# Designed miniproteins, single chains, continued (4), part 6

Each design is a single chain, and the fold is of that chain. pLDDT is the mean over its residues in the fold that is shown.

## One batch from the design tools (miniprotein)

Design m12177
Fold by ESMFold2-Fast:
Structure m12177 (fold): chain A 89 residues (1-89)
Amino acid sequence: MVLESLTELFEKRLREKGVDEKEIEEILKELEEEARKVMLEALKKGMPIHEARYLAEIKVLEIALEKGYLSEEEYKEEIERLKETYFGK
């Protein structure tokens, strides 16, 4: 899945915010579809799969911040975790 590194964390954060389980499933589906679109477009432009996946996850974090699913602090923490996941520290 495109959002493997983020899925469990989004579930946890949305539950902590009191979002209904059905709404969490719908939100995760929307975020996965957006990530998939970004990744596919990047791959079509000749971007390596590793970089395309990283870009897709960054875009999803931006969307989550814009929609209020993540706070600014949570967003910054996740960006740092993504860097560690994709670049080793």
Scores: mean pLDDT 76

Design m12178
Fold by ESMFold2-Fast:
Structure m12178 (fold): chain A 83 residues (1-83)
Amino acid sequence: DEEFLRKIEELAEKAEKNPELKEEVEKIEKEAEEIKKKIEENYEKNIPSLNPKEKELLEEEVEALLRMVDAIKKLELARLAEK
């Protein structure tokens, strides 16, 4: 976790000096945001048809999916930092 954060910080410093790298970072962040938005929109769309138990299970699944998107984003940023 801390090693990934250090790589992301190093990437941010490199991006300030390299406009092309900054664009790649922004693209990764934007793609993650778009996926998270679609996950949340799909959740909201399904809420009216769910009973309380189904809603709780779906909320747990949505939180897990959002965490997975953040993890993939961090991994992509760390891989970009190694280039």
Scores: mean pLDDT 79

Design m12179
Fold by ESMFold2-Fast:
Structure m12179 (fold): chain A 58 residues (1-58)
Amino acid sequence: GAVEEAAEALAAGDYEAAGRAVAEGTGVSPQAAKDGLLASESMGPRRAAATAAGGGGL
């Protein structure tokens, strides 16, 4: 799913791909998804992806 794809991309350091995966799952823009992931990056890749996808908003 989108969270798994986003977590894989974050683990690779690809925030653009991670943002697109979250955007596909949530319907938000890839730019907004990427901003949410960057704000949550210190939480680890899976947690950041889950937060951006709907856990805490973007």
Scores: mean pLDDT 67

Design m12180
Fold by ESMFold2-Fast:
Structure m12180 (fold): chain A 87 residues (1-87)
Amino acid sequence: MDPSFEEFEKELADFIAKKRAEAYKELSPELADQAIQETVDATQKLKDELIASGKALTREGWEELKKHLEDTANKQFAAAKAAQAAA
């Protein structure tokens, strides 16, 4: 079933909140906030592209966005951990 626009926005916000909580457990607050902001910025561009293509409200487009969001978050989180270890 294709997500509603409201459901789409809520799931995206919930995902970011969960990743932020995880980051605060392992990173300094400053690095955690930076890693989450980089993830938000990266996903906003993809979200805009999906909306422009008409795919944002399809199950396929939503799953693609979720996979990209998770990969981007994991990459930013790993980079922040490396920066913290170097400090």
Scores: mean pLDDT 73

Design m12181
Fold by ESMFold2-Fast:
Structure m12181 (fold): chain A 80 residues (1-80)
Amino acid sequence: GVEEAYRGGYLAGSGIARGDPETASRHGRLMAEGAVGKEFADAAGRGAYDGAIQSMGPEKGLEYANRFGGGAAGAGGAAV
């Protein structure tokens, strides 16, 4: 559900996928798109933003989430 999407984003944003963070981020994004749910896509983006912030702090976390989450960091509440 939405919680799984959030968790997927969180793991990608925190850099837990040490061996292949690019693939982890792409997989999470494609899963969110495949679910065809704005709530799933938003939850994944918010997770990536939160995970990166918790791991690296706000400014560095945002950079990391954007690089590996493909723009997911912006989904957490500033866009709409």
Scores: mean pLDDT 54

Design m12182
Fold by ESMFold2-Fast:
Structure m12182 (fold): chain A 98 residues (1-98)
Amino acid sequence: SKTALLNAVKNAIKELLADPRFTARQVGYVFGLTPEELAKIDTNDPEVTFKLAMIGLHIKAVGLDNFINYILTTPSDLLDEEKKKLIAEILRKHLEPV
């Protein structure tokens, strides 16, 4: 369902934000969200909720494996190889069942 996909994206973001190894800027970079938008993730803000739904639809459209491979193979000053692998694990954990 669309609600399950939205909640899966939200839960992946929340797990990354709870990890002290990640900054809000690093998590936001992965999903195309600002730190200010990430702070509103649990507030039912309509604009942030819409963006979460669009992120979920984008991942569904390109495929989870392709989305993860793009993160793993794209050079980044914000994300080292270890952080990219942790992001891949958390994305699979929350999005693979949906």
Scores: mean pLDDT 88

Design m12183
Fold by ESMFold2-Fast:
Order: C-alpha cells, then sequence, then structure tokens
Structure m12183 (fold): chain A 78 residues (1-78)
C-alpha cells in the first residue's frame, strides 16, 4: 500500500541520515480534464535544503499562475 511504501521510505531516509522532510499538495488536471490533488512526501539532508526550497517555491509560483491550490511544509525530523 501507499502507507507501507511511505514507512519504508522513512526507514531508509533515517538509515541514510536524512534530517528534513518536505510534504506538499498540489492541484492538477488529469488526462480527462478532472481536477485532482497530488500529495507527496520526501526526505532530504540539510545540505540540500536551499535547493529544495528553491524548487518548491518555483512549483508554488507555477500553481498560483494556473489558479491551482498548493500547500507545503518543510520540517526537521532528526
Amino acid sequence: SRAEQLERLRALAKEYGATYKLRYEVEYYDEDGNLKTHKTELYFREEDLPKVEEEIKKLKELAEKLGLKFSYEISRVE
């Protein structure tokens, strides 16, 4: 399941020393033109924080230009 895949990802991230987590949700139109929401969680190291922040800001700006809802959170996990 998706939950099992996320738990496995979290365990691997902890083993490899990831200290930050990004969660975001973005609206998009699917192939049939239906409005849907994509939800993502990813883990990264402190050294990648500036790159992740730049990428997520760009995604937010694109979503705003398209009138699509976007939300995100960056948090420290150890």
Scores: mean pLDDT 79

Design m12184
Fold by ESMFold2-Fast:
Structure m12184 (fold): chain A 85 residues (1-85)
Amino acid sequence: VEELRRKLEEARAAGEALVEELSKTESPEAVAHLREALEHSLRVAELQLEAIEAGRPLSPEELAEARAHLARAREHAAKAEEIIA
């Protein structure tokens, strides 16, 4: 469980570092969408990790929250791709 928490922190740091590097060359609009996609994706991972740490499945409310974050992450990633492409 501690290993999963460490990996989540590493993923956040790597994602933030990548977004900062891209901010030097990519449009601010594309970078903003990438930041939003990263944050929503990390929130889904955090919800899953919290449930694992508690030894329980995700509640219906947490599942709905995770689905909403996943949908928004996909929307922001698609918008960034359209701008960069």
Scores: mean pLDDT 81

Design m12185
Fold by ESMFold2-Fast:
Parts: sequence; structure tokens; C-alpha cells
Structure m12185 (fold): chain A 99 residues (1-99)
Amino acid sequence: SAPPLTEEDILERMRRAAEEYEREKERLKKEGRTEEVEELEKTIEELAKKAAEEAVKTENMDYEKAYELALTSAKAQALRLLKETGFDLEEVLEKLKKV
């Protein structure tokens, strides 16, 4: 019975998750997991590009705006998966690539 989340509320949550993802990424690099992080970053960028291309075709959005939104969303999804898997980057990569 709570009121539905606004689009602004959803975007703010995604931005905060993307910022937390950047902090966790730096932590993982310091723990010697740089190669796994680089593969994760590449996968996130590829997913964001595909999502942006789809948004341009379906919603007539500007590509740069679509890409920034898609990148923020992909980082938020990656953070959620990192937490759900206990920071198992191999499992995170498998789950992201299935989408």
C-alpha cells in the first residue's frame, strides 16, 4: 500500500548504487583482482552500448544520454550481483552475460 516509486526515485537509487560500485571496484583492485575487474568493466560497457542502441531505436533518445543512463543501470545491476554472490566476479560475469 506504499505509493509507487517515482522515476526520479529510481534514478537516484541507481546513481547511488553506481557510486557504490565504483568504490567496490577500487577495493577489489587493491585486493589483487584487477584482471577480473577489467573483464567486468568491459562487460558493463558492452551491455550499456547494446541498451543505448535499443533505446535510440525504441524511444528516439539521444545516444549519449541513453548510454549514460544504461551505464548507470549496468553498474547498479553489477553491484547487486556482487553483493548477492559474495563478490564472486566469475558468477557475476556469467549472470550479466545471460541478459
Scores: mean pLDDT 82

Design m12186
Fold by ESMFold2-Fast:
Structure m12186 (fold): chain A 87 residues (1-87)
Amino acid sequence: MTEEEKKKLAEGLRKEAEELEANLEKESKELAKEHGISEETARKIIEKVIETAREAARLYEEGKPEEANEVLREGYKEALEELEKAQ
């Protein structure tokens, strides 16, 4: 992976996190309605996704793409497990 590719991935992940954070209430309501869970639980799940994206972005910038990919996989798994437990 090139340095340019790592920077673009980091920028993309940060923008996604910013958009989710800016739309946190809307995203939480939509997720809660779709899955029949509380808005509080949905918000927690989305906040976990935001945190995961930001951490992965930092790792890409530090030149650690393998660790960044692992963080993304584990973070998404944890988010899905929270969703499953709340249903």
Scores: mean pLDDT 83

Design m12187
Fold by ESMFold2-Fast:
Structure m12187 (fold): chain A 73 residues (1-73)
Amino acid sequence: SALALIEEGLALAAEAAAHARAGDFEKAQTLIERMRELAREAERAGLPAVARALRHLIDQAEGFLRQAQAAAE
């Protein structure tokens, strides 16, 4: 369902942020890639609004990961 896809996306985003904060950038990147797969699933399911919401979460997660990596140097 649309709600289930959004809930999974939010959970993946939260996990990615937690791993990025912990300095586990490889795991954070893997979770972001799983979010991209989820967005593609939403598009194939005919849920463009859900896919758009997931892509927005991906952009935010990628931005946070880049900031965390820069801070770690």
Scores: mean pLDDT 88

Design m12188
Fold by ESMFold2-Fast:
Structure m12188 (fold): chain A 68 residues (1-68)
Amino acid sequence: SAEDEKVIANALALAEQLGLSEEEKAALRDRLLDIRKQHEAGKLSKEEAEQRMLEEVMALLARVSARR
């Protein structure tokens, strides 16, 4: 959906601002796209997909905090 596209774009923009490498950004993109594919395939509910995407963002923030 357009909403999912916006969430993925915002997460990647945040990763760029936080100084993540191209490899880390590619891995994040692939994980978020996999969550979207699982939702579209009916393997995850909308709520489960949103929760998993939130967990990926929280993991990103934790990694950045650990680098400080």
Scores: mean pLDDT 78

Design m12189
Fold by ESMFold2-Fast:
Structure m12189 (fold): chain A 100 residues (1-100)
Amino acid sequence: STEELLAQLRELVEKAIEAVEKRDREALEKYLGEMGKLLREALSQITDEELKEKIILLEQAIVHAFLEALSADEATRRELLARAREYAERLLKLLQEGLS
């Protein structure tokens, strides 16, 4: 189930990127909401309080980057999407550690 969770989160990140590129706020909010639900379920299985806090902070950084990217100019959007991908990669690594 951990591999399936990580795969679902990766798919949601790619869907969020597509939504930003299409300027589709409704689709972006839907995918971020689905990501949040999966993360809440995963966090309930993690006992390390510091690890949970790091994951929550990365989730917040990802959400803020995507929302800012939605209304940004092309150059700023590219930078924000690159940062969102980097935060997502870090978040997925921490989840894998916490669920092991």
Scores: mean pLDDT 89

Design m12190
Fold by ESMFold2-Fast:
Structure m12190 (fold): chain A 75 residues (1-75)
Amino acid sequence: GLWFKLNVSKDKEEKIELAVEILLEKFPELDPEELRKLLEKVSFDLIPVAVSRALNLSKSAEEAIEVLKEFIKEE
């Protein structure tokens, strides 16, 4: 399934696209381009963890975005 592919993918671009698909299944109101931009700022190794936390902790699309932002690299 998509979750398995997300965890085993060795390509960041592929991981981001899989993460977007998984997030949109729960929160179809999310903007795919906003998700891609946020996930590009997340470290490769943290993308599956960020997606898991967004799905498990968020009750709304807005909360999912805030959870994903917690995984963005500090400037």
Scores: mean pLDDT 81

Design m12191
Fold by ESMFold2-Fast:
Structure m12191 (fold): chain A 86 residues (1-86)
Amino acid sequence: GMTYTVVTTVAEDGTATTTVYDENGNQVASATVAPGESAVLQVGDFLVATNVQGKEASTAVVDAKTGAIKASATAAAGETATITVS
């Protein structure tokens, strides 16, 4: 399988941007999520879900074939969280 890097950055106002990069560093997906919103990106065999509650973003990476949670991370306003999955 391919290796993906998932980066969630949260702006000072709580708006989160989740960007997914492949193993070559190419951007393959991105979503912007406002406070109270959620977005799901499908990248290869993974689902990348980001939700923002207040000014904190939570991103989870789920194996689309098995339903297994591979990794999750949270980021507050001004923070960045990074997840790597294969």
Scores: mean pLDDT 87

Design m12192
Fold by ESMFold2-Fast:
Structure m12192 (fold): chain A 89 residues (1-89)
Amino acid sequence: MKKLKDERLEAIKNRDYKKVLELTKKLWEELKKHPDKGKEYYDVGLDFRYAKDYDSALEALKEALKSYEKQNDPRKEEVQKEIEDLEKL
C-alpha cells in the first residue's frame, strides 16, 4: 500500500499539478488533526505552492512555522523565508 506522500511525490515528478493538488488536500486534512507536525506541514505547504494553490500553501507553511517555533527548530527560518517568497507572488 503506497502512502499519500509517495503518490504525491510521483505526481510531482510527472508534473501533474491537478493530482498534486488533490493528494495534497487529502494529506492536509489528515494532518490538521495532528498538532506539531512541522516537517509534514512544510512539505504540504511546498506541494500546495507547486500546485499553485497559494492560499493553502500559506496556511500550511504558517502552521509549520508555529510548530518549529514551539520546538525551537532552526528550520523555522527556512519556513519563514518560504512564506515571504510566496507572499511576493
Scores: mean pLDDT 75

Design m12193
Fold by ESMFold2-Fast:
Structure m12193 (fold): chain A 56 residues (1-56)
Amino acid sequence: SPYLEEFKYIAEHAPNPGARAAARAAIRELERDPEAFTEEQLQKALEQIRALAADG
């Protein structure tokens, strides 16, 4: 999933711990259940996590 790769990137490289924690939580949910999120929910989560990363 392109969303999973983006979350992995943020989890490794985001400057603030909140963004990294949010990305790790999203990764964990997707790895446990790939159907846990809709495409719209994944896009919104990515946008929110990117905004958190930008704040740090």
Scores: mean pLDDT 80

Design m12194
Fold by ESMFold2-Fast:
Structure m12194 (fold): chain A 74 residues (1-74)
Amino acid sequence: SLQALADALAASADPALTLAAWTGAVGSGESVPGYVATVHALAAGARASRELLREHGVTSGEDEDAFLAALRAL
């Protein structure tokens, strides 16, 4: 989930490696394609990221702010 990714990024000593590990794990043959698209959009731009956060049930608030703060630390 996006919340699990946000928590992992916030707890990570190296957020870039954590993000790469998420991308690698989801990129395996049986992965859910939507997760890869979400991770790529989050890396590519804040606007697309906010729309995907809302689509996955993360509204403007503590969860969204925490995720964006973790992403800014990359």
Scores: mean pLDDT 52

Design m12195
Fold by ESMFold2-Fast:
Structure m12195 (fold): chain A 97 residues (1-97)
Amino acid sequence: SALEEAVAAISPEVRAAGEEILRRLRAAKSVEERQAILAEASARIPPELVAEAREALRLAGAGESILNASAATQVYAAGQLPLGLEELKAAERAAAE
């Protein structure tokens, strides 16, 4: 499946970086703090990890809004593919109803 191919494209490094970004985002108290976290993380992520995350998201069928999002957004989204795509699809179905 596309999801299995996408998950196989993700390194432990992308998963670890994505988990750290998500942990920081969950601890944030405001939208402004979340935006600051994403900006700081995006400045520090190696371009190779961003390219890997983008390719995994593309293989998973992610829309242009995600593929054109900040580097940190792409990395944490890709890091959640093994655990979160089922939850994201459930949320998409709920939103469509």
Scores: mean pLDDT 78

Design m12196
Fold by ESMFold2-Fast:
Structure m12196 (fold): chain A 68 residues (1-68)
Amino acid sequence: SAADQARTVAHFRALAEHAAREARRLGLSEEEVRRMFDAILAGARADGLSDAQVAELAAYLERLRAEL
């Protein structure tokens, strides 16, 4: 349902924010951050997010990365 899709999107956005905080806390390299974010995107695809929703999540991850 649209509500289930919205919850899945919110879940991956929260996971992205948590991952960005952990990357900052641990002082992760650019390569380590990229691998972590790639894993989040792979998880989003596996959980049934559309290509458009995955692209929006990828853009959000890039904004979070730029603020690291």
Scores: mean pLDDT 87

Design m12197
Fold by ESMFold2-Fast:
Structure m12197 (fold): chain A 97 residues (1-97)
Amino acid sequence: MSEEERQKAIEYLKKGAEALKNGDLETARKYFEEAVKANPDLAIAGTALKAVEALINGDEQTAANYVTALGMLAAGYELEGDKEIAKAGREAVHALS
């Protein structure tokens, strides 16, 4: 994976988390979709996308399950030293909680 692809995915992840913080679920969904397209292996972006899609569809239980998974992934990224990814994930969890 190139550094450019990784950094682009992280920037979209951060923009998605900021959109969630502002209550804009549709904008957050678009940014998380772009993060997944930039780096399909970035599990935290795919999980954030699934959480937002569940909320948009009114499936609160499925959304809660994905928010829990998102928090666990953010903790994992923190332990691996991926501080930017971990921070964006925690901000998304806080906004969705």
Scores: mean pLDDT 85

Design m12198
Fold by ESMFold2-Fast:
Structure m12198 (fold): chain A 57 residues (1-57)
Amino acid sequence: SMLEELRQQALNGAQEAYERSKRAVENTSVNRDVGLAALQQAVADYEALYAQLEAQA
């Protein structure tokens, strides 16, 4: 169904964004605290999206 396709696309997009943010943080040794905050936010956004999609299932 279209909803299942959108759900899978959203999860894949969130996962890719999380991985990119993680790599960016690993390369920001000069501003580690800022990078850590960005990573924590990306994880929170991913978890929130996942919980929202599960609630709609």
Scores: mean pLDDT 72

Design m12199
Fold by ESMFold2-Fast:
Structure m12199 (fold): chain A 63 residues (1-63)
Amino acid sequence: GASEEAARRAIAEARRAAEAATGEKQKSLMVGVEKGEEALAQGDYGGAYAYAGAGLRSATGKL
């Protein structure tokens, strides 16, 4: 569904951001990707989207 697709896209975007980042930003993004993928595997699309989104927000200097 759209929620699952949104979660997958958010995780993919966070992963790309992590590959371009270094140091603490990369670590935060990677944690978001890992947690997002775990949630996605469990069928928690909302949680997956939230974890990936949190990682992306951390990369912009805001929580």
Scores: mean pLDDT 77

Design m12200
Fold by ESMFold2-Fast:
Structure m12200 (fold): chain A 58 residues (1-58)
Amino acid sequence: MREKAREIARIHGEVHGLSDEEIEQIEKAALRALELSRAGRPDEAGGTVNTKEKPPPE
């Protein structure tokens, strides 16, 4: 999973000429999404996302 997240971030960085910091942010987001998808979120979830823990930043 981690290697796949890194590949996603690297491809985006190459295509858009992103900074190293931006690439790291994409890698973290992709890794988290992949981990959640694999660890125990089945496709039957319903597709709605709710976050009451912390509001999303702008």
Scores: mean pLDDT 65

Design m12201
Fold by ESMFold2-Fast:
Structure m12201 (fold): chain A 73 residues (1-73)
Amino acid sequence: HMEEEVKRKADELYKKALDIVKLRKENPQEAGEKVAELRKEYPEEAHLIIQAAGSGDEELVKKAAEEFGKRLL
C-alpha cells in the first residue's frame, strides 16, 4: 500500500535525522557527512527534515517530520 510505504520512508528518515542530531553533538564532521548523504538520497520534499537534523535541534526535526508526513497525505 502506498500510504504504508510513505509512512515507512518517513519513519526511516526521521530515525536517521535523530541519529544525526545525536551524532552532531559528538562528531559534527560525521554528522555533516550524513546530512550530505541524505540530501543526495532524498528529494527536496524531505529537505526540512534534513536541514533540522543538520541544525542539531530535535524539536525542529520533530516539527519537520510532522509537516513532511502531512504533505504526503
Scores: mean pLDDT 74

Design m12202
Fold by ESMFold2-Fast:
Structure m12202 (fold): chain A 101 residues (1-101)
Amino acid sequence: MRPLTPEEREKRLAELGKELAELLKEYLENKTKEISERILELAIELAQAGPNPLSEEGIERARKAFKELYEKNITTPEKIREVFEKYKLGGMEELIALAAL
């Protein structure tokens, strides 16, 4: 998708950031996979609204990496890095996957 104008981008990022903050509060009260998946999808939408949107392949890699990290309960930095290398994640994709954990 084409990036928004600077004014539209700032407004959209502020709206998405507020929604993400509300989801993070819900996650702290009820730590479910469903809330984590909602946070992941919102983080992807935030990245897509930014100046450097992710490719569809990048989005899919971030989702797969997050799923493996969550389902296998991987929390050690070394093991997280191994998963990121396995799926060949870029820096933004790594941040998105981590934000949902």
Scores: mean pLDDT 71

Design m12203
Fold by ESMFold2-Fast:
Structure m12203 (fold): chain A 118 residues (1-118)
Amino acid sequence: SLEEQLRRRREAIELVEKVAKAMGDALISAGVDPETAERIVKAALEAGRKAVDDQGLTPEQAAAVTIGTGIDEAIRLGASPEAVLKMAEAGAKVLEEMGFPDIARALLNYAREKAAAA
């Protein structure tokens, strides 16, 4: 129903926003400048919201897109490996607390591999 679709969209967007906030807070705590942190978070939020609105992804799938995009953008903008890992850990912790530890682990492995290759 339309009501169920609107509810699923709300739940997915709320998780995307929660994950992006945790990632942004972690970047600032890791010493990333506010302008760079804002650019990373904006790209992650836009990708996560698009995953919900254009692809109808579940909350955990949209959150994974948010974290993955944040990792890629942080590396592209020259964030340190330590900052990338702290950001990914903060986002993954939100997923783990929501009951998705396997997705959280996969994203942390992705962050480690990408940070090592940069």
Scores: mean pLDDT 90

Design m12204
Fold by ESMFold2-Fast:
Structure m12204 (fold): chain A 72 residues (1-72)
Amino acid sequence: PPAAVEVRVQRRRLSDTTYEITFTVTATSGRVTLTLDNQAASPAGFVADTPETTVTVDEGETRVVSNTATRA
């Protein structure tokens, strides 16, 4: 069957100038490879320290990816 995936995004403000962006990726069916857009997940006026992250997650596994965005 096609790979199925669940993605959750959380943003936490660390300071007036900094956010933490966390992606939780769970592969529910098959192995998945995803490119996570940290910049698109960042609030307006903030620049992601790493614009994109590519992750590969095996079936039944969960990968957590955290990145920081700083006010421009």
Scores: mean pLDDT 83

Design m12205
Fold by ESMFold2-Fast:
Structure m12205 (fold): chain A 90 residues (1-90)
Amino acid sequence: AIAEAQEKYDKARRALELAKKAKELWSKPNPTREEAEEAERLAKEATELLEETFGIKLPVPRSREQFERLIEVAEKALEEAEEALRAALA
């Protein structure tokens, strides 16, 4: 169904946006406590969204490598959701 494909696409895009913003805040040389807490919150929301929508279980990232993994997984989920949406619209 087009509606289901659209919902998965929107959720995948949201997860990627959250993951990228979390990495940006986490990567600051001297993040404030508020920026560090926001980064963890956004990363957790991204991981939960990927688990609920795609069944992908990832730890909340605590290192650069883990943030890169989260972004990579979110990008692949978005690519698959976009392809499914295009197929549903054809």
Scores: mean pLDDT 85

Design m12206
Fold by ESMFold2-Fast:
Structure m12206 (fold): chain A 79 residues (1-79)
Amino acid sequence: SLEEEIEKAFEELAKKYGLSPEDVEALRRTIDEMRERMLKAGLSEEEVNELILDFLKTNNPFEVQKKRAEILKKRKEKE
């Protein structure tokens, strides 16, 4: 099922980035917010799941977040 494929995509991201359970939970929360927004816009559950799966396959949200955190840390060290 698409839900199983989404779960597998979360596991692959967690393995790739060495994420803690708390980090995985934060990513799940972000995806849940995205899902709610899409459903409110009139998309079906199936369409939303397909879009989320594609986003997880083509984008690395943790890579962007990690890079952002590194920049902020370096900025604070110079203050």
Scores: mean pLDDT 69

Design m12207
Fold by ESMFold2-Fast:
Structure m12207 (fold): chain A 72 residues (1-72)
Amino acid sequence: DAEEAIKKAGEETKKRVEHLPESEEIGQATRDIALAYLINPESGEKLAQRVKEKFPEGEIVVEIAREAVEKI
């Protein structure tokens, strides 16, 4: 189930960075990237690049989002 996989990916990144003030925003970014990749890979890559530029943890966020999409 795509919806459940995306939700779990967001929960996983939020849990991994739960000690950070931006944990909610990072969790949401994970879900947004995964959804964008499901719409089309180009949209996913554009959003992933933006997230990597915005957060030090962006690379991990993108990796988890991509892994979730690959398992759908």
Scores: mean pLDDT 80

Design m12208
Fold by ESMFold2-Fast:
Structure m12208 (fold): chain A 100 residues (1-100)
Amino acid sequence: SMLAAFREAAAEREEEARELAERAEAGDEKALEEARRLGARIHLEALARALGLEFEEPLSEETKERIIEAVEAEAERRAGPEAGEKAREKVRELIEIAEK
């Protein structure tokens, strides 16, 4: 489900990604920062979809917290509490990147 959600989210943003790649190849240094933000947004959308949550930008604080909690719980279930803490930190980093 997660891989399918990621592919769907990425497909919807393919044109934006293509434009950013073309700008980066043309020497636009800001295009790399925008590409990083786009990647973070695609990842967050895929996580929301995999969890059955509505994805609307800008993300509500409720949606952010639900994504963080669900990803932490899933990582903790699979690989223990330390993995849960690391997953929580990574989701928070994705949110920060997406909102910059």
Scores: mean pLDDT 78

Design m12209
Fold by ESMFold2-Fast:
Structure m12209 (fold): chain A 99 residues (1-99)
Amino acid sequence: MEPDKEAAREAAIYLTSAGIQVSAMEFDPSERTKENGQETLELIRKAAEYAKKSGDADGLELASKLAEKLAGLVEGEVKEEALKLSRESREEAEKLRKQ
């Protein structure tokens, strides 16, 4: 069984981009804008989609952790969506690890 290398590569790209954005927001509170929060959430969402498509449980765990970090840095609707994405990505990762 060969992994979906294209989906795994896309997941890695989005995880890297999301990680850079989360780190910028952690370092500089002025970067914790609604726009940056929404863009970062979309990067994490794309990472989770591609990790799920490639069967990458580690990628889903990383997406979950990045979404949880983002939720700690933002308020309102983006926080609620980030917490939901964190839970869903963690559940999917656990599901894949049991298969």
Scores: mean pLDDT 85

Design m12210
Fold by ESMFold2-Fast:
Structure m12210 (fold): chain A 95 residues (1-95)
Amino acid sequence: SIVEIEQKLFDKVREIIKKLNPKTDEEKALNLEIHKTVAKAISSKDPKERVKYFEEAVKLLEKAIDLQNGSEDTRKLLEEAKRLLDEFKKAVEEE
């Protein structure tokens, strides 16, 4: 279901955020932007807006992982999040 896909996506996004370790001012600013974007994704009533904010969040997570030289395990979580995002986008576009 759409709800199940969205919940799995949100869970993967949260798991990635927990693995981030922002040390520099740039990394901390990016981390704050990620949290704000995720908050918009989960609070938006329009599914199309939620897709947009999850897309932005995933892009910001990729930037954060690259800046922090994230582990292979963290990169695998990002690929799972990208896959779930694509499925969520398709499910929303079909409604």
Scores: mean pLDDT 88

